# Designed miniproteins, single chains, continued (2), part 36

Each design is a single chain, and the fold is of that chain. pLDDT is the mean over its residues in the fold that is shown.

## One batch from the design tools (miniprotein)

Design m5301
Fold by ESMFold2-Fast:
Structure m5301 (fold): chain A 77 residues (1-77)
Amino acid sequence: MLTPRELAVLEAIGLAGNGGATAAEIAERLGLSQSTVSRHLRRLEARGLVERDPKTGKYRLSAKGYELLRERALAAL
């Protein structure tokens, strides 16, 4: 189970689209510190829900992360 804050970080990445989002961009969107967002991103990456591009530093949804958000969106309907 994701915490509400982990889910918010995952959703923020989903909203950024194919280009993904940096920790700083997510922090600004959610009103959190970059350090806090970076900790959540490491946990999400460890769970295989997001992938980091080492060239850009941007995080994007993995296939698993995308399916998790899709399931959550369907459950909200």
Scores: mean pLDDT 80

Design m5303
Fold by ESMFold2-Fast:
Structure m5303 (fold): chain A 83 residues (1-83)
Amino acid sequence: SEEKLEEAFKKLSKNGDGKIDYSIAEDFLRKALEKKGEKVDPSDFGERERIRKIISEFDKNGDGYLTFEEFKELVKKLGLEDI
């Protein structure tokens, strides 16, 4: 539910500014994909580039952060809504 996504986002946004940086987004995405049964090797260059590219696609203003709306779109596109 959207309430669960908002709670997850608030836990990730430790700065209280309503944004998460790319390192937090990458960590979240790797863990979420692992929960879905995907094997993600953080030392694999191709997997790191894939994750980075996915995150950058949703960073609409290019400021190096994801807002809650951008995070929500990322989660929905990847089918991670239940995490």
Scores: mean pLDDT 71

Design m5304
Fold by ESMFold2-Fast:
Structure m5304 (fold): chain A 59 residues (1-59)
Amino acid sequence: MDELRERAVELHEEGRRAFDRGDHVTAARLFSESSRLAERAGDTGLAEESRRNSERARS
């Protein structure tokens, strides 16, 4: 299940880059997908952080 965790990390990093360039809609989507995959991988810390970042991008 390392593949799910690796993908979640990649999506989180892409979400951060999208947020930094002002693309909040793309960032929210990427963070939401990261959170979902991190949860499935059992990485609760990454899942929670990505969830918070998704909410922040929507504000």
Scores: mean pLDDT 85

Design m5305
Fold by ESMFold2-Fast:
Structure m5305 (fold): chain A 86 residues (1-86)
Amino acid sequence: MREALVRKMAEAAAEMAANPAEFDAGLARLLARASPRIAALLRELYAALRAGDAERAAELTVELARALGEEAGDPEAAERALEELV
């Protein structure tokens, strides 16, 4: 559900604020293997998390999961990943 995902993003934003170096390292590792589309979405997601914008982060998480599913050739995997986040 949208509200549950927003809550998860708020928790992630708090964790990023507490451990910025770990999140920066995680982003760098993800960007090294990402397509240009996934890289752009990851940068926007991390910017939203740094800003504490949990609603925007939730929207970007849905878009990122969908894009990852499309690139993997398994759109159902994106739906399952979203269910795990909720």
Scores: mean pLDDT 75

Design m5306
Fold by ESMFold2-Fast:
Parts: C-alpha cells; sequence; structure tokens
Structure m5306 (fold): chain A 72 residues (1-72)
C-alpha cells in the first residue's frame, strides 16, 4: 500500500510540472494514473488506517487537478 501511495504522490508532482509547462495532455494522463493508484491504495488499506486517509486525500487532489486540466 505504501508503494502505491508513494507512486501516486510522485505522479501528482509530475502532473503539476506538466500543467505548469502548458502540456495539458500529459498532465491529464499523469493525473488519471495518480487517481487510479490512489483508488487502489484505498481498496488495499485497512479502514481508518493513516494509509487509507492519505490515499483518500491523494485521490481527491488527483480528481481536482484532473478537472482543472479538463477545463482548459
Amino acid sequence: VSELIEEARKLLEEGVEYYNKGDFDKAKEVFERALELATEAMRKADDFSPERIEAAVLGIAAATLLKAVESK
């Protein structure tokens, strides 16, 4: 689970870099991948674990950023 959370966080950072460069297609792809990994981490984490909360927060962040990219 921690590897999925770490990878999702890394992808969010990469997506933000693409977004700042104006590469919205790449940003979208990376944010979609981050959302997938965060969702999988939530499914594998125990209820009320710190990992589940962190995965949920990363998932919300990824979904929010994805919507921002789609509005361009």
Scores: mean pLDDT 79

Design m5307
Fold by ESMFold2-Fast:
Structure m5307 (fold): chain A 55 residues (1-55)
Amino acid sequence: SELEDEARELAIEVLDKTTRDDPAYQELAEKATKLGEEGKLEEIIELLKEYLASL
């Protein structure tokens, strides 16, 4: 879906700008996983955008 594509592109951009060992990335990944289990793709997209804006 278009939302899945946008979320994937944003996730790639996050990983391009940080590392998996970063505590901020780990916090983001935990929140995104929870939202994904709840089917909240739009909230994942917003979370990723907010994270990128904070860098």
Scores: mean pLDDT 80

Design m5308
Fold by ESMFold2-Fast:
Structure m5308 (fold): chain A 70 residues (1-70)
Amino acid sequence: AMLEQQRMDYIIESQRKFDLSLQKAKEGDGDSAIKYADQAVDLTRQTGDDTHIKLSEARKKKIRDLVKKL
């Protein structure tokens, strides 16, 4: 079983990757924005926590929709 600290570390790193993704979207770099969002979702999948995985997938969808407007 995953230790709670390891699970939280994955969630924190996922949040950092989403912050980088949003920064790249603001800079007009849609390719990097999607790349960081993908990495953030992958980190959340490592936790096995369905709630956090679904939230990260929804956040990635919002970033993808934002990038389509660039």
Scores: mean pLDDT 83

Design m5309
Fold by ESMFold2-Fast:
Structure m5309 (fold): chain A 65 residues (1-65)
Amino acid sequence: SMEEQVKLIVETFNSFPEEQKPQLIDELGRHPNKEVAIAALEELLKTEKNPEIIEKIKEQIRKLK
């Protein structure tokens, strides 16, 4: 299961200003547990509608694999 902090970021991601989303993606990508980071980023892909943010998430997942 995801940590509470990661879960909160995932659940509230769509409420953040668009300009802050890249920073949150980078923060998730720096999580000490790689599997948790990938799962959280994949969860964001299910709800994210902005093509630029979707591409940023996909790039972060590629870097972690």
Scores: mean pLDDT 82

Design m5310
Fold by ESMFold2-Fast:
Structure m5310 (fold): chain A 60 residues (1-60)
Amino acid sequence: SLEEEKERLRALRAASTDPEVQRAIDLGLEKMDGLTPEQAREVARQLEAFVADHRARKAA
């Protein structure tokens, strides 16, 4: 599950062209490696929302 969350975030990172978003995801991935799966999922949710918001702005 932890590895699946990391893979999901890496896919989101690749889909994003914003370097700020990529840095945020990279930091999240680093921290996830030291967290429990539950904590990692919470971090992934927060980052997913952040990335989705940025993508919406780019689409506009």
Scores: mean pLDDT 76

Design m5311
Fold by ESMFold2-Fast:
Structure m5311 (fold): chain A 71 residues (1-71)
Amino acid sequence: MEEKIERFRKLATEVLKKEAEKTWNPNLSEEEKEKLIEEIVETMLKELLEVNPGKAIENAIKELEKVKKEL
């Protein structure tokens, strides 16, 4: 489980950072963007762990890997 959680955090952070570069609010600093990305990733993790921890995390990782390849 811990390995899957770490993999998810890494992939989600990377994907969100690339998306933020295109659509970020110009008034936000890079530090503020990073903090928001961390909050989003942790919120997503909490939701995945509550609904169906094993399958939800595995599915999320696979989807993030596909999205990352397209970015």
Scores: mean pLDDT 74

Design m5312
Fold by ESMFold2-Fast:
Structure m5312 (fold): chain A 86 residues (1-86)
Amino acid sequence: MTSKDYIEKSIEYMEEGEKKDDIEEIKEYTRISKVYVRKSKKIDPSISEEVDKSIEKMEEGEKKDDINEMKSKIKESKEYVEKAKS
């Protein structure tokens, strides 16, 4: 698995989480996405800033009680993950 493969897996899980209407399901997909993005950073430290910003947004989302606010933070996180892919 390359760093790019892990980034793509992270994005896939974020997109699946965005389709869910249950807070706990969204949090579970976010946790899995976080695992993959951390693995990508270990392989390619040059993407550390984008990965760290993405994790920060995921963690902000996990603290939200409102599903729409949570999804908004996950969307912000996805933008940073996509920048790491470049």
Scores: mean pLDDT 84

Design m5313
Fold by ESMFold2-Fast:
Structure m5313 (fold): chain A 62 residues (1-62)
Amino acid sequence: TQKAAEESGERLRRLALELGASEDLAERVAKVAVNTAIAKGRPLSDEAIEAAARGVALSDKM
């Protein structure tokens, strides 16, 4: 559902920020995650959210 996709994006955004990613980058990645979840008709798994957030935080700092 769209609501579940939005929740996945919000979790990704918050985790990325906690890991030190910029607010702008965290928001952009969250939007991509929401769109991907909607397109697939399923929310992202916890593992996918954690992996994406870690990757975003590392990319932002490099």
Scores: mean pLDDT 74

Design m5314
Fold by ESMFold2-Fast:
Formats: sequence, structure tokens, C-alpha cells
Structure m5314 (fold): chain A 56 residues (1-56)
Amino acid sequence: SMAEEQRRKKLERAIESLEKKGYPKAAEAIRKAAEQGKSLEEADRLALEEVLKQLF
């Protein structure tokens, strides 16, 4: 569906953005969440946790 295609593109862009900005573990968290069929909200939460771990 169009919603699923838009979701995939948003996740891909988020992964690329995080990798480019130097948060590879956050990018990996989004990738794993997508592979496990988790929601965008859960993927975002997991990525944020990895960013915070890297910063603190």
C-alpha cells in the first residue's frame, strides 16, 4: 500500500541520516525494528535510546 511504501522510505531516510551523522547503532536499531515489524514509534524510541547511550 502507499502507506507501507511511505513508511519504508521514511525508515530508509532515517537510517541513512543517522549513519551519516555518526549514530550507526541508532541506525541499526531502526533497521532491526523494521525487520521485526515494529511500528515507526517503537523504531524511533529504540533509535533515540541508542543516540542517548552514545552521547552519555
Scores: mean pLDDT 80

Design m5315
Fold by ESMFold2-Fast:
Structure m5315 (fold): chain A 112 residues (1-112)
Amino acid sequence: SREDLEKLKELIKKAIEALKKGDVDKAKELLKKAKKVAETLPDSLARNAIQSLIDAAIKALEKGDVETAKEALEEALELVEFLLATDDWDSREVVNRLIGAALRGIGLELDI
C-alpha cells in the first residue's frame, strides 16, 4: 500500500499542476488514474475520504469549478501525506480533515 500511496501522491500533484496551467483535460485524465489507484488502498476511513475528495474534484471540473477542484485535491494530497507519515488509516484526524473540507464547501459523497 505504501507504493500505491506514493503513486497516488504523484498523480494528485500532477493533476494540481495541470489545473494551474489551465489543462483541465489532462487533470481529468490524471484524476481517473488516481481514482483507480485509490480503489486499491486498504478498506478504511482514509480510503473513503481520499475517494470522496477525488470524486468531488472530478465533479467540480465537470461543472467548470476549477477552484473547488484544486481545493479538494490539495486536501486529498495532505491526507495522502498524513498516511505516508503515520500509517494511521482510521484516525480521528482523517475524520477532522473531512469535516474541514466539507465546511469549506467541497462537495463530499461519503460511503461511511
Scores: mean pLDDT 82

Design m5316
Fold by ESMFold2-Fast:
Structure m5316 (fold): chain A 71 residues (1-71)
Amino acid sequence: MSDQSFQNALKEAEELAKEGDYENALNVLKIAAEKIPEHEAELLKKQSEIYEKMGDKKKAEEYKKKSEEKE
C-alpha cells in the first residue's frame, strides 16, 4: 500500500536526519517522491525541512515552494 511506503520513507528519512545523515535522508525522500506521486507535496515539504536543517536556505525555499505548488 502506497501510504505504508510513504510512512516508511518518512521514518527512514527522520532516522537518517537524527544521525546527521542529511544527504541520505534527502535521497530517501527523493526516491519516495518518484515512486509515490500521490504524496509528492508532503515529500517535497520534508525535503525542504531537511535543507533548512542543513543551513541551505535557498534549497529549503525552493522545495517549500514546489510543495505549495502541488497542493
Scores: mean pLDDT 81

Design m5317
Fold by ESMFold2-Fast:
Structure m5317 (fold): chain A 64 residues (1-64)
Amino acid sequence: SREDAIYRALVEAGVDPEQAREIAREVSRIPDPHQAASEAARLAVEHGASPEQATRVASTVLDS
């Protein structure tokens, strides 16, 4: 599912699994893919991801 794809990307980016699940649920509810990708990248950085890792999270959201 879109939520599970976003969750895996966030965990791989170094986000804590409990926080990653909550973020994935919230982001998966955003209908606009570019807005969803931007929000996921922002939250990933806030939770310890590097800018490079956050870019990969954004790409996963756009492909979901």
Scores: mean pLDDT 85

Design m5318
Fold by ESMFold2-Fast:
Structure m5318 (fold): chain A 58 residues (1-58)
Amino acid sequence: SPERIQILKDFVQELYDLGVITEEEKERLLEEIEKGDEETIKILSRLYYAKYGRELPE
């Protein structure tokens, strides 16, 4: 869903702002999200759930 993609993009930006990932990793992850890479989306969704205790919208 567009809402799910936006939340994941915002989450990747947050990880960069917190110094958890590099600028190159941020650019790669954002590209993979835009391409609909299911492995990347699943990994980021699991990390989001671990941090916030909530599932992403489908």
Scores: mean pLDDT 83

Design m5319
Fold by ESMFold2-Fast:
Structure m5319 (fold): chain A 70 residues (1-70)
Amino acid sequence: SVVEEFKEEMEKWIENLRKAAEFQSREEVREQAEEQLELFRKRAKEMGIPEEEIEKLVNEFKRRVEEVLS
């Protein structure tokens, strides 16, 4: 499904974020994550993902970013 494909894409980005966190400040990583979240939201809407599902994906993404930075 489109939602599953999008979730996979977000998962890969989070994996790359863990690597970036080793070489960048937490502030830089958070700024990158915030920009990417806006791009993901726009992309998900263009792909026809329902707004309720986009909100779930966004909240999960935010939670996982904070876990990486903890």
Scores: mean pLDDT 81

Design m5320
Fold by ESMFold2-Fast:
Structure m5320 (fold): chain A 82 residues (1-82)
Amino acid sequence: AFDKSQGLQTVPAGTVIELTEDDITVSVNKGKVLVTHDGKTITLNAGESAVLPKGSKITTQENSAFSLVDKDGRKVMYVLTK
């Protein structure tokens, strides 16, 4: 799991990031990510964003980049997939 103290992260495809806070905005800058919450999975493509609740799991995909921003507009993390 990652929290809002994290900055730039470079991770392999298939890495799972669990959100520990509510109202986190994920914004996909390149490629795509899978988001799972309460047994439901959605795909977010480059240019898409979503506000996610606590407990959401983001699974990284190949050649992807995304940012996480909290409810106060603070950048939590920027993720690059190897």
Scores: mean pLDDT 80

Design m5321
Fold by ESMFold2-Fast:
Structure m5321 (fold): chain A 87 residues (1-87)
Amino acid sequence: ALKDQDYEAAYKKYTEAVKKNPSAENYNNLGTALFALGKYDEAIEYYEKALALDPNYAEAYYNLGVVLERLGEYEKAEEYFELAEKL
């Protein structure tokens, strides 16, 4: 598992990647770094940006489920996990 300092480095890396090339993968990776830093609302925002670019990006649906489960939104989390599995 990455340490907090490694997540901060990942956040900086993917923030620059998004500025240069806004892609579903880069938004998803930025969201994951934010989730690891405990910034759940920002993580959701970037996973949603990933899905706006690629509605079939299964990893972003799965990651939304993980964040929602962390926030206690279990029914919505299950819906996103099922959606990721069907893609």
Scores: mean pLDDT 85

Design m5322
Fold by ESMFold2-Fast:
Structure m5322 (fold): chain A 97 residues (1-97)
Amino acid sequence: MKERFQLELDAGVLLVAAATGLVIAERNLKKAKESGDQEKAKLYEKAIETFREAMDLAVKAIELARQGKVDEAQRYIDEARSKLEEGLKLLDEAEKV
């Protein structure tokens, strides 16, 4: 079983990764809008929303881990990881447009 500190660390890593993805998506959205690429812009807008969801889930996981709710914290970590992967896939799809 993971100790509370390990759950907080796992959630913190996901939070930083999602925040990094958000910054990349926002920069690329600005460039897509400047170039008039509406399809590419739409994919980056979805990526931004998905990374925000991943960040919210990671923050909740940290709160639950600190409360000793290890099973709930692990569930939120798994959901945050899934959302992070979805956001990264949207970034990859946007690059192929």
Scores: mean pLDDT 88

Design m5323
Fold by ESMFold2-Fast:
Structure m5323 (fold): chain A 62 residues (1-62)
Amino acid sequence: MKLTEEQKKAIEETYRKYGYDREKLKELAEKLGVSVKTVMDYLIEKEIEEGLELIKEAVAKL
């Protein structure tokens, strides 16, 4: 399922405030009309991307 830009922002804001709080993410998924799995999968992809950027910055400083 394709997430809209607005849905992505809402997911990121909720994660920033509550982290991986399953209950809060489930409530958000219901409000957005998507599955909780879609929300969780998006957050996992985002964390992987952020982790890769952190590694790149660390290597560049060597």
Scores: mean pLDDT 74

Design m5324
Fold by ESMFold2-Fast:
Structure m5324 (fold): chain A 57 residues (1-57)
Amino acid sequence: SMEEGRYETILLILKEFKEKYPDNEEINKFLKEVEEGKLSTEEAEEKLLEIAKEIKE
């Protein structure tokens, strides 16, 4: 479904961020929350956007 595809994309992007920034506590915590299903797809997308803004050059 579209919902599953969105969640899969978020997880993939977060795994990429973790590889680039393994010691970033916010990324590690966020990845764990997504893997545990603690966030809705919309909440996860919004939080991902905020993290992406912080690491953007």
Scores: mean pLDDT 76

Design m5325
Fold by ESMFold2-Fast:
Structure m5325 (fold): chain A 60 residues (1-60)
Amino acid sequence: DMEQNIAIGEAGRAIYEGDEKKALEILEKVFDKEEAEEWLKTLKKVIANGREEVARQRAA
């Protein structure tokens, strides 16, 4: 679903900017509350892992 894929990308950007509330609002427009919360959790993990990896590379 194209609309869901766009929302996931926008929510990921919001989480990257530190705005989890905005990310959840974006996801809730295209997903049910339960699915939106699952995507929020998944995106938070992906972004946190990416930031840790970049920090490790810069520290090395």
Scores: mean pLDDT 77

Design m5326
Fold by ESMFold2-Fast:
Parts: structure tokens; sequence; C-alpha cells
Structure m5326 (fold): chain A 112 residues (1-112)
């Protein structure tokens, strides 16, 4: 949880500096992530997190580089803690890996 909390805190600080077009998807992702983490067995929260991650992935290339890195770290850590999310997040991982082909963590998450 410590690493996830650190990534979330840094993303929240960077959110006001992000382009206006991505602030709403990024905020929705952060809100859904926090809600899921409080109650990971809630199917509605799991579905909301996958939906929010998919929307964020669609505008991912518009995110500042550091925000992109933090989103990748959060998704990778999420899958380490909750491997059952992999099928729902697979399209997100594929989109992120295509946009960040040099990111080894995304390739490992996709292939594990």
Amino acid sequence: KVEVDDYLAELEKLLPEAPASVQAPLQAFLDAFKAFFEDPDDAAKQEALIAAASELASVFSELPERVQELVIELVVELLKLFPELKEGLKPVLETLAALRPDNEELKEALNS
C-alpha cells in the first residue's frame, strides 16, 4: 500500500498542471481507484475502475510524461495486488504498451 499511496499523492499534486482535456478522466481514475481499494470485492467498484482506466487510456498520450509514468506504476501495482483485474484491464495495458513501447513493466504485466 505504501507505494500505491505515494503514487496517488504525487498524481493528485500534478492533476492541476495537466491539460484541461485530461483533468476529468484523471480525476475519475483517481476516485475510482480509491473507491476500489477501500472495497476490492465490490463488483460495481471494480467495473467503475476498469471503465475509468479505459477512458484515461483513450487520452493517455495527452498526459504529461511524469503523469503517464505514475498512471503506469499505479496500474502495474494494482495488477500485482489484484491479478483478477487483468482480463478487464487488458485493453488498457495494450493501449499503454503501444504508447510506451520501452516500458518493461507494462510488457511484464501484459505477459504474466
Scores: mean pLDDT 82

Design m5327
Fold by ESMFold2-Fast:
Structure m5327 (fold): chain A 70 residues (1-70)
Amino acid sequence: MIDKSIEELKEKTEKLKKEIKELTKGNEEPLKLLEKGEELLLNAGNEEEYQKGLELIEEALKLAEEIAKK
């Protein structure tokens, strides 16, 4: 069953997705990392998998910020 923790991750993912799209304006690399993270979260069958998904999403945000910095 989907628990509160997954709902929290979904909300964080949605916020990060919006931030990444605004920062990158078409750069594909951070969006690819975000997509991989989302897939891991959606298909997570255990705690390790959704933790990895969250880490990928955070890495996508960091990459997006670095690109926006120039």
Scores: mean pLDDT 72

Design m5328
Fold by ESMFold2-Fast:
Structure m5328 (fold): chain A 107 residues (1-107)
Amino acid sequence: MGVPEEVREAIREAREALELGRSGGLPPAEALRRAVEALERAVEALEEALKAGADPETVAAGLDNVRFVAEEVAAAAKEVGDEESLRRAEEVLERLDELYKEVDAKI
């Protein structure tokens, strides 16, 4: 996968946080907070990569991976009743939608 390493690491961190929340290794609210923070870093890295002239197809692949995890985080936040993490995950999804439009215009 040709996505920036920062995006790959952030996705891994978000997934690990969700697993720790599910397994009881972290309190659910703490796990969701860590997952959302990782997703926010991933989106920022994708925005900066696109602005820096990264290959749009590579950015699109990164967007797909971040969107998948963001949808999982939003679902988990809704299940737990964490309104703040749900709001932040939905903001990540909105930022991804804007980046998809920008990428589509460059392909």
Scores: mean pLDDT 84

Design m5329
Fold by ESMFold2-Fast:
Structure m5329 (fold): chain A 86 residues (1-86)
Amino acid sequence: SMAYDEERVAELVREIFEALEKKDRETAIRHLKELAELLKNEPASVQAKYLEPIVRKMKEVFGMEETVRILVEVARETGFNLIVGL
């Protein structure tokens, strides 16, 4: 089960990066919501490991303000607690 979750997480991370490269906001948000749902009960260190590179890329593609709006939407819809300082 743990190995399966790790494989799905890796797949979602790839899909999110592909969507971000294409500036496909809707696809990126959809996959990010699924990733947040899978990670919400994991330790903060595990969440940061996967989310930090994604947040960095979102800031590059969409800018800081839009990145914050996306993260707030994802947290609201998934019940994921955002790590302060990500």
Scores: mean pLDDT 78

Design m5330
Fold by ESMFold2-Fast:
Structure m5330 (fold): chain A 57 residues (1-57)
Amino acid sequence: SAMIEAKIEELARKAAEEGRLSDEEIRELARETGQSVKTVARRAEKAAVREYIRMHA
């Protein structure tokens, strides 16, 4: 859903800016959305890499 995607994108931007992805934030988002931790982590990591490239390339 749009809400889940927006939260993942926000987490990804934060991770790209800080240079780290929080396991606790991933678990929290997984609980909120009903998705698996693995799914949320994969989506957030992919989005964070994309955002990092955009900011630094």
Scores: mean pLDDT 77

Design m5331
Fold by ESMFold2-Fast:
Structure m5331 (fold): chain A 61 residues (1-61)
Amino acid sequence: APPRVAYLTAEDVEQAGDPERLARTLRTAGVERVRFVGAEPPPELVEALRREGIEVETLPA
């Protein structure tokens, strides 16, 4: 099966609130890559995602 990719906006990040909980939830769901659309992700969230083995990518809006 192709790797599972999640797309996140600034709104999604704001609603989640807890970066470590969000990263763990995405790992549990089998997400291997996160693409941030139209916004620079907070460094704390990037670090949490990378610690869970999730690749982080930023896409222009």
Scores: mean pLDDT 79

Design m5332
Fold by ESMFold2-Fast:
Structure m5332 (fold): chain A 74 residues (1-74)
Amino acid sequence: SREELLRQAEAAVYAIALATDYVVAKRSGLISEETLKEVEKLLDEAFDAVQRGDVEKAREIYEKARKLIDEAMK
């Protein structure tokens, strides 16, 4: 349905934002491999949330991953 597609699209916004942040973080050379692997796992979880149209979960995952990246850069 259109409603299901819109939920998937909204969840995808968070997953794409995380993928972008991940690429930037990796290319920066400022983040440890351990933290990058943790963010990669969260990225996989975010795409799973997209498949389910779980916007709230995608948002939570994005916020968690963003916090990890920010903490690693201090």
Scores: mean pLDDT 88

Design m5334
Fold by ESMFold2-Fast:
Structure m5334 (fold): chain A 60 residues (1-60)
Amino acid sequence: GTAEEARRDLELGERLLAEGRPAAAATAFWHAVKMAREAGDEELARRAEELLREAQRLAA
């Protein structure tokens, strides 16, 4: 994955959270974490991981 793919997945997840869809947002953030890690972008990965945890809490 690329940092650009991670950013697109992050934006998708944030939109899904705004729409009240935390389970779908968690899936998007999970993919963003994977893409950011593959790209070596540790700052993006950290942000995506935090948003993933929050989305998972809201979906529980």
Scores: mean pLDDT 87

Design m5335
Fold by ESMFold2-Fast:
Structure m5335 (fold): chain A 67 residues (1-67)
Amino acid sequence: AAELREFIGRLQEEIEKLQAEIEELKEQLAVEEDPNRRAQLQLQLDLLEGMLGLLEGMLAFLEEKEA
């Protein structure tokens, strides 16, 4: 349905945005020398990567339903 295709498109946009945030956190983590700040950045990165996996799983499920 057209509504499902529009939802898939919006979900793809959110995934791209989240991937950009993950890359920014990876860059911050690569240059951070404070072990406490590194631990906080790693926790944030792990959380966002988990969320990305869930969104990618949802996208794959929805794309399969459109096929």
Scores: mean pLDDT 83

Design m5336
Fold by ESMFold2-Fast:
Structure m5336 (fold): chain A 58 residues (1-58)
Amino acid sequence: MSGEVSERIAIELARQAGLSDEEIEEAGRLSRLSAVVSDTNQEQLNRLVAQNIVEQIK
């Protein structure tokens, strides 16, 4: 899936920011579950996760 690349980038940013493996795993699980329900929701979720990580680094 094209969204796979976006998810990997978000995960790498989270690791660089010092988030725990548990937090990353939970975010990934929710993102995959959201994809089954709605592709639009998954894109929004990935965007929100990336935004939240950037805010924590700032």
Scores: mean pLDDT 63

Design m5337
Fold by ESMFold2-Fast:
Structure m5337 (fold): chain A 69 residues (1-69)
Amino acid sequence: SKEELRKKLLELIGEILRLIGEIFDLELKKKEAEEAGDEETAKKLEEEIEKLKKKREELLQKMKELEKL
């Protein structure tokens, strides 16, 4: 139903917004690690950021597919 589609879209939007916030926090931590010269921590944070960005792109694609239905 259109109501179920709307619920799924709102849930995806909520997940995307949460991921955006998590990415922002991790990017700030990465900047702090870089400024402190902690290259190991900065690399780990970059890997986590890239994983979250990939999840964000997958959710954005899923949202676009649902909007076509």
Scores: mean pLDDT 86

Design m5338
Fold by ESMFold2-Fast:
Parts: C-alpha cells; structure tokens; sequence
Structure m5338 (fold): chain A 93 residues (1-93)
C-alpha cells in the first residue's frame, strides 16, 4: 500500500481508495478517490467508486452527483454499472 502511494499517480491513489473501500473505511476511500480525481479528472472509475463510497456513507445526494459524472465519462460496462447504482441512490433519497 505504501508503495502505491509513493507512485503519486491517479491509478495508485485509486488502488489505495479501493483498498479502503474493501475495508469499509469509506471516509479514507473518499479521500484517496478524490486524490485520484485531482490528478485525472476524467478517471471514470474513480468517480464511480467515489459514488459507491458516498452511497455506503448514506450521502445519497453526493452519490447521485458522482455516479452522473461516471456515466458522462465512462463507457460500456462501467456506464451500465453507474446507471444501476444511480437508480439505487435515487431510490434512497
């Protein structure tokens, strides 16, 4: 994990965010996905997983916003998954 952080790339921060998401540390997951997006604002996967982290935190309005960004930037399966999660987040509003 320290090795990935030391790379200081959008992908490395994204991978750290995924690690914390799996550990259910959603606040740290958000922090690292935000760092990934700061380095690459078009990183659709990072926007998607930021939405997932906010959904788990119960921040449904933010989850909707970030899934919408993932849909705009993503294609194929990522876009389809983001659309499904967008509907889930909206249902919880």
Amino acid sequence: IDYLISLNTAESYYRVGLYYLKKKDYEKAVEYFEKAIELDPEYALAWYNLGKAYLELGEYEKAVEYFEKAIKLGEGKLKEEAEKNLEEAKAKL
Scores: mean pLDDT 84

